# Ledger of designs, part 5: designed miniproteins, single chains

Each design is a single chain, and the fold is of that chain. pLDDT is the mean over its residues in the fold that is shown.

## One batch from the design tools (miniprotein)

Design m153
Fold by ESMFold2-Fast:
Parts: structure tokens; C-alpha cells; sequence
Structure m153 (fold): chain A 65 residues (1-65)
């Protein structure tokens, strides 16, 4: 469990710049959908106890808002 959360967090950190760049290019409807998906991912990561993944996703959400 913890090992999976760490791997996901590391992958998200590596992809974060690309995600932010793509987000900036999206139309408003797609931007709202992506924000909602990130919020859902945060909730799921919390339920699974993936603390490091939650931290990375919260940082991503803050940058997207």
C-alpha cells in the first residue's frame, strides 16, 4: 500500500509540469473536468492511506486553481 502510494507520487511529480502545460491549453469545460478528476483522486488516495500521493495531488490542485 505505502509503496504503491510512493510510486504514484513520484510519477505524478514527474508528470506535473506536463499536466499543468496541458491544463493551460484546455477549454474551460475540460479544465473544470480535470479539476474534478484531481479532487476525486485526492479523496481516493486519502481512503487508501497514500499520504505522499495526497500531498502531490493537493499541490497539483492548488496550481490548477
Amino acid sequence: MAAEGKALAEELRKEKPAILEEYAKLPEEEKEQLIEQVRGAIEQARELGYEETVEVLEELLEELE
Scores: mean pLDDT 78

Design m154
Fold by ESMFold2-Fast:
Structure m154 (fold): chain A 71 residues (1-71)
Amino acid sequence: LTERERRVLAVLADAPRPLTAAEIARRLGLSQATVSRHLRRLVARGLVRAERVGRTTLYSVDWEALRALAA
């Protein structure tokens, strides 16, 4: 994982609920486009789940996959 990918994961892990790319971008001081690019990579790696709710996409950590990285 890159350091920026780790920061995205940390924001999601700290959150009590799934977050939008806009919320993650706001917390990290990054553009939504930058965060969305990192989120796509993390979803492709199975570390983050993306759920489409109407016009909004919500992101959350895959806790089993994240624990496997920590082990």
Scores: mean pLDDT 82

Design m155
Fold by ESMFold2-Fast:
Structure m155 (fold): chain A 57 residues (1-57)
Amino acid sequence: MSAEQQALLEETLALAEELRKRGLDEVADRIERAAQQYADNLVVLRAALAEAKRLLE
């Protein structure tokens, strides 16, 4: 995994944890699972990160 992939994964997982703190457990589970399953796919990681950010705004 590249440094960029690792950074995107860590940020996405951190935002999923923030969603859990807000009571959005099902959405957090979906985003976390997508990030873990597609850790090597930058397009999917960026999409998961964008979805998490959208839900927190």
Scores: mean pLDDT 78

Design m156
Fold by ESMFold2-Fast:
Order: C-alpha cells, then sequence, then structure tokens
Structure m156 (fold): chain A 105 residues (1-105)
C-alpha cells in the first residue's frame, strides 16, 4: 500500500501538528526549552524525510512512512523525562492511527 502525494501532504501536516502538541505537553510538564527544541527538531526531520520521498518518487510506501515515525518516536522517548513517556506514547499511538486511516482512503 502506497500513500499518494495528497495523502503524504496530510501526513506531513499531522506530524507538524503533533510536534506542536508534544512541545506544549513538555512545557506544561516543566521540560527545559532545550528538550522541547530537540523534540520539535526530530518531528521536523521526520516531515522533511517524507517530503523528500514524495518529491523523489511521487508515492511513499505506508511501511516506510511508519518506519520514519517509529524512528522519530524512539528518538523522542530517549530525550523526554520518564514522567512524560506515557503521554508521548499516547500521542504517537493516535498519530499512527490517523496515518493508517489516511492510508485506507
Amino acid sequence: MELTPEQVRRVIFLITETGMDLAEAMRRGGAPEEQVSAVVQIMNEAARRLHALMAARGKVPVEEAMAILREARERILSVVPESLRPEVEEIFRKLEERIREIAEE
């Protein structure tokens, strides 16, 4: 199964919005701005990777998009405070569900 360019653009938008949600959650949790910036940067890198794949190939395999997202999630979990890990995991679970819904259109 492959994401069309329109579906990839919608996924990129969701990744960007999720980055903002993560930043807000981290600031409410008292995380340093250094950690907040790192999380936003990781999400921006994931969005740029998807955009590059779309630009080069037109279509992106869902498995490849999900692999990029899983890599971003693991990197974020390595830098967030232990107390915020459940909230981060829930945010990523919802993002993965939304991407699967887009892929099934």
Scores: mean pLDDT 86

Design m157
Fold by ESMFold2-Fast:
Structure m157 (fold): chain A 102 residues (1-102)
Amino acid sequence: DPFVERMKEIIDKVFKKLKELLNQGKSLEEALREVFKDAKTIEEKAVILRIAQYLGLSKVVEEIKKSLSPVQFAAAAIIQTAMDLAGLDEYVKKKVEELKKL
């Protein structure tokens, strides 16, 4: 499935950047904010928003939501739904648990 393969690549790239920032001594909240600022595509933004949601970082979630236009927010929600239907939610959750152990 080309969608699953593409989204896994995006998820892996986001988690790699988060791990690099955590290794530099940044908090999860600081790392997520920085990765979000560097995000070029709505797909990357949708993944970052989902990670913040799974981590329960309510302030970061609200900051991301406020930074998105209504059209971008709708697109991110559609992408997240497509990820959930494709079984990628478990893939993201597994990687979130790996981040918590760092």
Scores: mean pLDDT 87

Design m158
Fold by ESMFold2-Fast:
Structure m158 (fold): chain A 77 residues (1-77)
Amino acid sequence: AMASISDPESVVRALELLAKAKPTDFSDEVIDAAIAVMHLATALASGAPLPQEIIDALEKSDNPVAREFARRARAAA
């Protein structure tokens, strides 16, 4: 299933899955994770407000990409 921008756990798991994926991994889970991350990036680029729960979940992640998304979301607020 595709990760939802409104579900903080799904968004963080999508970023972590994508970070661990091999360059040749085109499984449905990896593709769905990539699409979810693209939706998150598009929302941030358009200045759409992210729920605080998503920002908190991204900031708690040890994934540097997730933390950069959290930083940009906070700067947009």
Scores: mean pLDDT 69

Design m159
Fold by ESMFold2-Fast:
Structure m159 (fold): chain A 102 residues (1-102)
Amino acid sequence: MSDEEILAEFDRLVDEAVRAARAGDTPALIKAFNRILDLAEKASPETFLKMVERLVARRRQATPEERRVLDAILDGILSVMEKKDPETAARARALRAEADAA
């Protein structure tokens, strides 16, 4: 997959996860979440940082319930990246903290 295709698939899966959570569809939510984690493992550091930026932007417009889902996704992909590339994970956490401070 190209970086552009990974980001498009990521956006689609995040929308799927939010919809599943709203519907109380736990199996669909878990499936979307696992697919998001797989994309994070395949992503380059630069593409991963773009994923985090997109999640952070979504959080600003999110309801409290949607924010819980987005935070779970952020925590999940950050955990994946911490094992793969701790430096990129640290940069991604800084982006999250900076957005929360603004």
Scores: mean pLDDT 84

Design m160
Fold by ESMFold2-Fast:
Structure m160 (fold): chain A 60 residues (1-60)
Amino acid sequence: SMEEKKQEIREKAREHERELLRRYLAGEITPEQARELTEQFYKELGEEYGLSVEEIKEII
């Protein structure tokens, strides 16, 4: 269902955010790099689910 897909998208986004926070706190990435990685991740999620980046951001 669409609700199951939304929950999957939210889980993947939470995992991505946790990983970026760990890398940021470890000094491996800057805030600017984290932003770029997140935009790329949303684009890839959109491609996987047939949604725009804007639609992915509205679901999260």
Scores: mean pLDDT 88

Design m161
Fold by ESMFold2-Fast:
Formats: C-alpha cells, structure tokens, sequence
Structure m161 (fold): chain A 61 residues (1-61)
C-alpha cells in the first residue's frame, strides 16, 4: 500500500501517512509489531483498523 492510498483511506495528508508508515517501520524493527500497533492507537490516535493498515504498509518497506 502506498502512502497516497493510505492517506486517502484514513482521510489524512500524504505527508502524515508517510511519517506514520516510516515511524511504524522503525518501531516494528526495534520493538516489534505489537508495540508499533499500540503506539499508533495511543499516541497517533488511530483506530485499531487504521493502525493495522499503517502496520501492513510499513511491512512493505
């Protein structure tokens, strides 16, 4: 999933989507997928469904 496609699905800017994907990719590599998911829900304010879409996009990097 591209940053543009994610931005359209979440109703955010492409720049914000790209930053979320990059941040999630770092967290997945350093702390694991579950920690990245919790970060997106708690700190970024995403729903579980939206957070999972960001995780899948980050895994493509």
Amino acid sequence: MSARELAERLGISEEKARKLIEGAAVLIKELGEDVALQYLIREAGLSEEEAREVIEAAKEL
Scores: mean pLDDT 80

Design m162
Fold by ESMFold2-Fast:
Structure m162 (fold): chain A 85 residues (1-85)
Amino acid sequence: DVQKEVGELLVEGEKLYKEGLEIAEKEPEKKEEAIELYKKSAELYLKAAKLMEEASDSPVAKKLVEKARENAKKAEENVKKLEEE
């Protein structure tokens, strides 16, 4: 079920993003771990967006795709910030 898969990907993506944020803020010695979590979060959000975009063109689905892509971009921007120090 595509709808279930998209939901699971979004939940996992958010979880990994929040874990990455906590590590980046509280545990600077684990910078590489935070980068990996952000990268995985972005990957999951982009996968969810692609699956939803391919499954439906409804207004609700389009908004979900836009939000997922926005969240992926935020995770990717956090990767760049950590890589630059």
Scores: mean pLDDT 85

Design m163
Fold by ESMFold2-Fast:
Structure m163 (fold): chain A 59 residues (1-59)
Amino acid sequence: MPSREEVLAALRAAPSVAEAAAIYDATLDAWLAAGRFDGEFALELARLLQELEDAARAA
């Protein structure tokens, strides 16, 4: 399982918002399956997705 920093880096490196959203979903599913779900980090990832969507619309 990647570290939190690696997950954040993967989202930022994603070439599209759709791929970033897929990483988000896969990360949450993997954490839930492993019993490691972190609600506050899930909110951090959701915020990053919003930033990436805003950046994509601005570009």
Scores: mean pLDDT 77

Design m164
Fold by ESMFold2-Fast:
Structure m164 (fold): chain A 72 residues (1-72)
Amino acid sequence: HMEEAEKLEKKGEEARKRGDNKTAADYFVQAAVLYYKAGERDKAIEYFRKALELDPSNERARQLLAALEAEK
């Protein structure tokens, strides 16, 4: 549900503000997955990109973003 994605997004933003970029990226990946399942494709792409900006080594974010962009 979209409300759960918004809660994960908020947790990611809070972790980022505390300097915990890896935890923030993990939350943004979880939020992006829920946005995608809710049909919010553009938001899903946005949050996968935010996750990679904070943690470029996040393999899950890289794989899921590549798969989602390949759908075009």
Scores: mean pLDDT 82

Design m165
Fold by ESMFold2-Fast:
Structure m165 (fold): chain A 98 residues (1-98)
Amino acid sequence: SLDAALAADRPQIRAAVEELYAELLAAEKPSRELILGLMGLALLASVAGDDESLALAYTSLGRAYEAEGDLEEAKYWYKKALELDPEHEEARANLEKL
């Protein structure tokens, strides 16, 4: 099935999100390519049903927009991460500071 094929890609989706997240943490200013990559991976994680990778992608988007000074967009993405994982420590802590 399509769902089984998408589930087989979850390790690659997670590794890609973790790679972009690490790049985001190392970057002084996130690139547009990094933000677009995170958005694309969030879509793939969503259709694959990988809530863990999706929550990390949403948290990463929140951090990227926070770094750009777009605090309303940052809050939006942190809240989206917490909708998937209410115990997401980083998303909660970052949202509470905004």
Scores: mean pLDDT 80

Design m166
Fold by ESMFold2-Fast:
Structure m166 (fold): chain A 85 residues (1-85)
Amino acid sequence: SPLEAEALRLAAEALRAAAAGDTERAAELLYEAARLAIESVPGLSEEEREKMLEEAREQAKKWAEYAAANPELALAHADRLEAAA
């Protein structure tokens, strides 16, 4: 789907930003990728969507920090995400 493809592209961009040391940009892009991915899931209630978005915000920061600490893994994963988009 277009939303899934866009989410994968944003996630790849996020991992590249993290690998370059831009953890703030990476967290923003990871959150946006998660938001689009959640939006693509049919049948979620408003409450389920809100909970997933809250969790995604917290996870985006953690993943950005992890990716920045592991740039080689982040770049390899970004290449795979771009290929899947």
Scores: mean pLDDT 85

Design m167
Fold by ESMFold2-Fast:
Structure m167 (fold): chain A 85 residues (1-85)
Amino acid sequence: SAEDYYELGKKYFEKGDIAAALKYLEKALKLDPNYAETYYLLGEIYYELENYEGAKALYEKALELDPNFEKAKKKLEEVKKKLKE
């Protein structure tokens, strides 16, 4: 399921295996393109890689899908500061 691939992506991210994390999160996204948690975790990975523009877009997508996603809202504010917005 999308949730199973999301959990695998999260586990690999926690271990520092970014390549495996991205692989499984892409699979989660293909199975359920409306799962806000997948976009949020992809945003966290992009933020860690200092791709702040990519992280911003992913946090915005997570909030579009779940407007009450407090973690995504806080991270969007943080990434905007990194982009001097």
Scores: mean pLDDT 89

Design m168
Fold by ESMFold2-Fast:
Structure m168 (fold): chain A 55 residues (1-55)
Amino acid sequence: SAMEQEKIERAVKALEESLANGDFVAARAGLHELEKLDPELAKKLREKLEEAQKK
């Protein structure tokens, strides 16, 4: 639905902003929320989070 797509877009944007700011606590919280909405997308973003944490 349109509301589900909007929630996913907001969650992705918030997660990307958290990663850009180095706020890994907020990024993990956003990832947890995204897993409930889109588990496959969350899996891909988890890989980005792990790579960011290695730096």
Scores: mean pLDDT 79

Design m169
Fold by ESMFold2-Fast:
Structure m169 (fold): chain A 65 residues (1-65)
Amino acid sequence: AAEVPALIAQLSDADPAVRLAAAQRLAFLGGDAAKPAREALETVVATDPDPRVREAARIALSAIG
């Protein structure tokens, strides 16, 4: 979807609420539409200090396949 590049950028936002919302939106899109975000989401799962943001990123990766 056209919004995916913006959502990938939002995964690096200073505000954990913005990162959480971006991960949740990517999970909603899922599949091929969210696939370009896979590497960014894997980085979030590995490195994000907020456990809620890491969990949302795991859900998004599951939705991508």
Scores: mean pLDDT 86

Design m170
Fold by ESMFold2-Fast:
Structure m170 (fold): chain A 61 residues (1-61)
Amino acid sequence: EEELAQVDADIAEIDREIEELKKQPFSREVERKLVVLYTARGLLEAARDFLEWQREKEKEK
């Protein structure tokens, strides 16, 4: 519950960083940073799914 809220907040922060970088002139450095941020966002989405699955298992008690 609290962990899910934290992951959602982290995803929102990454989305903010992506939008900030998109305002920069296109460069190889900006592209590399965007790839890293999109990758991190994907990992956080996977973590969110895992935490939701754990929460469902705890409710099966």
Scores: mean pLDDT 79

Design m171
Fold by ESMFold2-Fast:
Structure m171 (fold): chain A 85 residues (1-85)
Amino acid sequence: MEELIEEIKKLLEEVIKLAKEVMEVDPSLLTEAIGLILRAIGLEFDLEQMLKKKGPIDEKKIKELKKEAEELKKRAEELLAKARA
């Protein structure tokens, strides 16, 4: 479980790094890049709220968060590829 949480945090950190690079490469994609950063921050907030709850962590919810973080990273990579094209 802790390893899964760490993976999600690393995925969200990578999303923010990729989105920042998009903003540097192609300013016309600024709005889309900011959208990715805001979504990543939102997912990090959701993760922190789940970790603050007393009792067992809902593993299904954590796995869904990982899926959303992976999808967000894929979108950030696609946006960066578009910026560089």
Scores: mean pLDDT 82

Design m172
Fold by ESMFold2-Fast:
Structure m172 (fold): chain A 77 residues (1-77)
Amino acid sequence: AREEARRLLEEAGRALVEGDAEEALRLAREALELGREDPELRAAALGLMAQAYRALGREEEAEELAREARELYEELE
């Protein structure tokens, strides 16, 4: 499950680089569900979702997810 979530995060990052923000969002959401119990994977998935929403022009959703990801990273350090 965790390894699968990491693969999905890698695919989501690639989709963002290729300009497919909708596919990146879908993959990051799937990674979030699979990596739900791993705070590091959750933070990474939320960060990618925030980037995808920003690329789609959905700034409010992007800011909410980015804030949630930052809070999780602070707990991990």
Scores: mean pLDDT 81

Design m173
Fold by ESMFold2-Fast:
Structure m173 (fold): chain A 55 residues (1-55)
Amino acid sequence: TIEQLVELAEKAAEAEKAGDWETAAEYYRRLSELLAQQGLLEDAAFWRAKAEELA
């Protein structure tokens, strides 16, 4: 749902600001998976790349 997307994005950004790259990468990965499930493949690819960059 949209609420889950917002929550994952907020948690990812919070972890990234804290310098917790592993946690940020995990949340970005989950965000990407949820976006892909909803057919938003371009957005999903963007966040997956972000997760891989941080890991």
Scores: mean pLDDT 81

Design m174
Fold by ESMFold2-Fast:
Structure m174 (fold): chain A 57 residues (1-57)
Amino acid sequence: MGLRTLARRYVEAGKTALKEGDLETAADMYRQAARLYERAGEPELAKELLKKAEELE
């Protein structure tokens, strides 16, 4: 599985958790996606997702 594809799945899981009011799970999913985007060479997307995760605390 490609790193970008896996990162997108974590973003989708985070959005689902956010819709269900599970802010802790949403933040964790966004952090996982950010790490995968960093490894995939997408540092700007990673930074945006980390910011979203921090905002959910």
Scores: mean pLDDT 83

Design m175
Fold by ESMFold2-Fast:
Structure m175 (fold): chain A 83 residues (1-83)
Amino acid sequence: SLLEAAKEMLAQYDEATAEAVAAAEAAGGDPERARALLDEAKAALQELAKAIEAGAPQEEIDALARRAQQAVADLARLLEAAA
């Protein structure tokens, strides 16, 4: 489900946070930007999970899902550029 996917991604981000930031730093990337994008991705996924659990309207869930998808994509692009 969307809720389970969001929770799984949150758990993966929590586990991998230090490694991802360290990898970006070692590659000469911006570790502060990596942290900011990771924090936004986690925040967006957490808001999505909360909305689904609270039984928010489908339109609100769809909007939060789009925000989460965008935040995850932004983080992925930064990590690709740093590699």
Scores: mean pLDDT 74

Design m176
Fold by ESMFold2-Fast:
Structure m176 (fold): chain A 61 residues (1-61)
Amino acid sequence: MVVGEVELPSSTKVGDKVTVTLADGTVVEGEVVLNDGKTAIIKGVTANGVEVYVKAKLVPE
């Protein structure tokens, strides 16, 4: 299941630990599991222990 959309720096790498806040206020703690140079996928868990995947757009800055 893929939820939300966030932005990450283009320097982000597979295995990086990230904490992202979704538009609804949900905090997801996870790591980058896929990076194709334009999009990254974060595998993480919410504060309630729900496993989620977050799609991130890589930005050049």
Scores: mean pLDDT 76

Design m177
Fold by ESMFold2-Fast:
Structure m177 (fold): chain A 62 residues (1-62)
Amino acid sequence: MIDMKEVDDSMARMFNSVALTAVNNLLKQGKYDEAKKLLEEAAKRAKSLGYDDLAKYFEDLL
């Protein structure tokens, strides 16, 4: 049970770091539409993994 919480925290941080890095890279290239689609995909994946709070965070950035 405690391991599940630590895994959730680690995966949420990984998702946040990877998704935001990729979005920032696309924004630097002027690819705003691709950045938006990537955020939508990240939100969908977070929700599918049970990270509803992280999914809402990405949705709020759209």
Scores: mean pLDDT 70

Design m178
Fold by ESMFold2-Fast:
Order: structure tokens, then sequence, then C-alpha cells
Structure m178 (fold): chain A 64 residues (1-64)
């Protein structure tokens, strides 16, 4: 569970946003109530310029 989140964070730090999103997707699949995973995936989408997906993930994170 937490290992997927840490892998996503590492790819985010390296600027590999596509890989970061894949690992956050896995973290969310394993724990759909993980607010941190949604928040971090939102950051990855924001960095890619996908503002709509970023906003959706940030809203989900604050609702959890």
Amino acid sequence: AEEYLEKGKQYLKEGNYDEAIKWFDKAIELDPKNAEAYRLRGIAYLQKGDYKKALEDFKKAVEL
C-alpha cells in the first residue's frame, strides 16, 4: 500500500509525472480512501498541465 505511494513520490521528485500517476493510480486502487494519494496525483496532473484532472483529484482529497 504505502510502497506504491512512495514510488509515486519518487517519480514526482524526478519530474517523471506519467510514471508518478501510474503509481498513484495503484495506491488509489488498493486504498480508495487515501486522501494523500489523490492529492499527490493532483500535483502530478497539475505539473503535466492537466488542470481539470488536477482539480478533480484535489476535490476528492478534501472530501475524504
Scores: mean pLDDT 85

Design m179
Fold by ESMFold2-Fast:
Structure m179 (fold): chain A 84 residues (1-84)
Amino acid sequence: PLSEGELEVEILLSLGRMYRAIGEILEKQGKYKEAAESYEKAVRLFEEALELARENGAKEELIREIEEELKRAKENLEKAKKKA
């Protein structure tokens, strides 16, 4: 079973990925302002996941995975904002 901190990181990552996916769907519909709002939520969730993973001494590979997810969400946000 996962520890409480490990579960929290997983939940934050799952929610971040969900909001990023929602943002992508909204972008495909031309709803760039709504897409940007969803990407902003994804960014915040990945930032929280990254901080919690670092505090819990998570493995470097997990930290890198979260950093890559955060980078992609920030790139998606920047692109959506330019079209909004």
Scores: mean pLDDT 87

Design m180
Fold by ESMFold2-Fast:
Structure m180 (fold): chain A 76 residues (1-76)
Amino acid sequence: MSAMEYLGLGAELFDLGKYEEAIEYFKKAIELDPNNWKAWHLLGKALKALGKEEEAKEYFDKAVALDPDFAEAKKL
């Protein structure tokens, strides 16, 4: 599978509330494309949904580092 396919599967699992399974697929997406800020951001969202807020922050910081304009766009 491609990084985009893993990202898509993880997003579907996230929408179903299957956060642990979503995290597995987001990690696989990052392994294939570590510069994909969306994978880092979605992994952070899944960790936050599981109550792992401190761990989630590290992944959000990585996503912003890869695409700073994304964080600014969300504030608008």
Scores: mean pLDDT 78

Design m181
Fold by ESMFold2-Fast:
Structure m181 (fold): chain A 60 residues (1-60)
Amino acid sequence: TTTPLEQNAIQAFQQALDDNPNDPQAGIQQFRNGFYRARAGLEAMGYDPDALWQRVIQAV
């Protein structure tokens, strides 16, 4: 089951890639930087950030 947070993260990753259509690496890096800045908050909410990251990148 996909949580609302996971759905929002997937949407944000898709948006980052759409913002960088000629440079997918820049899009991935943009999303990764934002995601890892939020890492401690995700852990505090009971998420495994590494597992969540894997699910998000697999969904696009």
Scores: mean pLDDT 75

Design m182
Fold by ESMFold2-Fast:
Structure m182 (fold): chain A 91 residues (1-91)
Amino acid sequence: DPNLERFKKKLELIDQIHAIVQKHPGDLATAVAESKALAEKAGLDVSNAKTVYDIMVLVVEEISRLIAEDPSLRELYLKYLKEISEELKNK
């Protein structure tokens, strides 16, 4: 399913951006630059993004578009959000 594979790649991109932020906790400029490079490689237009938050909004908008095309992906997305929420709670 091409939509499921695109959806999984967007979830993987979120995980990769989180890893970049964790790797550069005091260096926002490097975190933004590396996150932009990853998002561009994943096919997102992030040319106007200035922060990691801007990049994450664009990724979430693409996920929302994929869910609108295939509503079955909503349950997978909610499960993913719950998993990352539990990881953040354990910090």
Scores: mean pLDDT 79

Design m183
Fold by ESMFold2-Fast:
Structure m183 (fold): chain A 89 residues (1-89)
Amino acid sequence: PLYKITITVTFETAEQAVEGGRKLEEWAKKLPLVKGVTVRVDLERNRVTIGLLVEASEEEAKKIAKELEEFAKSLPGVLSVEVKVEKVS
């Protein structure tokens, strides 16, 4: 089945958002189950939204979401992290 994992990360500064977004994208691209990655950076809100399309079991998708959340929380200047997992098919 296909799952869409969306993570939204808010940073203290625009510079940290740009750097954090690059690191999140690089991390996501290294995952073997990821079929697609989208990145949106909102410099006015110091916010990065990353979308992952994964071909995985529900358990694997939830594990990826948890690992992504923990990685995001480790980045400099992170104020908040929101993660959403949705079954596509």
Scores: mean pLDDT 86

Design m184
Fold by ESMFold2-Fast:
Structure m184 (fold): chain A 82 residues (1-82)
Amino acid sequence: HMISVQLTDNLVETEENIEEIAKKNNLPDEIVEILKEGLRLGLPASFVLIKYLQDNLSLEEIIELYKKGEKARKEALEKKEE
């Protein structure tokens, strides 16, 4: 938890960028594949990586969480205090 991850969709929005980051950081192939699948589904790589590493979520769970988070953000904008 003392590791700051500064990966964004702008940094890893292509499969080539994901492979370069993986090579540089010796990431396991499993993480690389999850990041590539997340990119194909339109998820920010930073969000996918953080949730995968912190919460041990699968890509499907991360997609659900992202959709729920977007809904929660929309609700929070309409209802600042619930």
Scores: mean pLDDT 63

Design m185
Fold by ESMFold2-Fast:
Structure m185 (fold): chain A 69 residues (1-69)
Amino acid sequence: DSAALLARAQELFDQGRRALAEGRYEEAARYFEELLSLGESPTVQRLLAEAYAGLGRDEEAARLRARAE
């Protein structure tokens, strides 16, 4: 169970990072949203904020950045 959660979290993180690097902001946001549902993380909140900013969702991006501090 714990091992399965860690494997899923790593997969979501890797896929989200790749999507973000490739400018696939909608897909990146979905991966990071799923990852945050598994556990809170300032690093993931910052990455999701980057994806939201790429989508023009600036208010949501600002809120996530504030929470990550």
Scores: mean pLDDT 86

Design m186
Fold by ESMFold2-Fast:
Structure m186 (fold): chain A 85 residues (1-85)
Amino acid sequence: KEGSKKAVEGLRELAERAERGELSAEQTAERLEELAKETEEEGDIVSATGLLGLAASLLENKDSVSPEQMGEGLRALAERLEKLA
């Protein structure tokens, strides 16, 4: 399924960038919202919902989440979505 594959690839790329300190929690959430919109437009509402949920969690924890924790969360979601594809 094309939406799930694109979401998985995007999540893994975001995880690498977040772990390098290139993205804040707010910037990561913004990219997740963009991926969710594209994923929903491709008809994958389940994956889009997962992306939006992670974005909301990152915004809620933006002042306390570490680069490592962001990477872990992004990779965990990618693994879940890959199993659905």
Scores: mean pLDDT 81

Design m187
Fold by ESMFold2-Fast:
Formats: C-alpha cells, sequence, structure tokens
Structure m187 (fold): chain A 85 residues (1-85)
C-alpha cells in the first residue's frame, strides 16, 4: 500500500473502533466479533495506532459482557500498542 493508503486505512480502523465502543450492551458480542476482525486487519498492515484503539474497544466490549479478566487483558494490550506508536 502507498503511505497515503496506510494513513487512510489507519484512520478508518480507529473510527470503526470508536463506533464499536459506543454499541449497546445487547450488541457487545457482535462488537467483539467486529473488533477482532479489525484487529486482524490492523495487525496484517502493521498499524500500531489502530491496534491500540481496537484493543481498547475490545476491553470495553468485554466489560459490557461481564468478562472482567478478558477486559483487563485487552486493556494491557492496548497500553502496550500505544507504547509502540
Amino acid sequence: MSELEREVEEALLIMQAALIKKMPDSDAENGVSLAEKYAKRAEELGLPRALAAIYDTLSEMYKKLGDEEKAEEWRKKAEEARQRV
């Protein structure tokens, strides 16, 4: 991908992560599935800013599901990804 295409993809993934984070508790399982797909895309493209945003979203979605252990795991991964920016 060109540098511009990478920047656009990163911005779009960050926006999608923010939108998923705002999903209601009743859609949290769908939010996790969607965020995991975007995480895979961000990992394939090597986009640490997008990964940080997506991992933070996964943490919030798992909190909505009541899975505090997974929420904490994804929160730590988000912090690690932020350090790689």
Scores: mean pLDDT 83

Design m188
Fold by ESMFold2-Fast:
Structure m188 (fold): chain A 93 residues (1-93)
Amino acid sequence: AYEEGLKALKEGNYEEAAKYFKKAAEKGDVEAQVRLGSALAQLGNLEEAAKYFEKAAEKGDLAALFGLARVYAQLGNREKAAEAMRRLRELTA
């Protein structure tokens, strides 16, 4: 369940957290997509993390845009990191 995923995140168990969030994220749950992206980023799976953050960001989620900027910066993709921050700035204007 979603709450079990949150408990796993609090305990630093990112692999377990990713498992709980994946089913909901694939069904289009925006919060689950953000939390899955965060867990995947902590595991070092940056490309998959960016994919889930992008899905949530397309639905207007601000936390996803912050996550996307951080993940692209870690991947060394400066252009996509800047684009995510631009999208965030325009959405909060």
Scores: mean pLDDT 83

Design m189
Fold by ESMFold2-Fast:
Structure m189 (fold): chain A 63 residues (1-63)
Amino acid sequence: GGQELAKELIEKAKEEQRKNPDIDPKVLADEVKRELLEKGFSEEFANTVKALVYYELKKLQAE
């Protein structure tokens, strides 16, 4: 379901940010939104997941 995919995309974005700390978190969050929209999820759902990705990546950078 969409929630399971969202978890996978959040973890993938966190791994990418760890490998490339210089990547802007906004770029990775936008990539997740685009992938969700391409897979047919709603704009509302994709924006919610984008916000969660951005939050998690900013938290990771603060560690």
Scores: mean pLDDT 84

Design m190
Fold by ESMFold2-Fast:
Structure m190 (fold): chain A 60 residues (1-60)
Amino acid sequence: SLEKAMEMYDAVEQEFIANMLVGIARSHPSEEVIEEVAKRMLKAGVPEEEVKRWVAELKA
């Protein structure tokens, strides 16, 4: 259905955005950048649990 196709698109878009933001944070490591990346991931619809996992990894 169209609805399922759009859900798949949203999931792919969220993953792409998350990967780009993580790349930026790894290239410009700072507490402020990590916080901004987390906020943008949440705004893009990335689940809070996944965002917390990325933040922990970026701080390591």
Scores: mean pLDDT 79

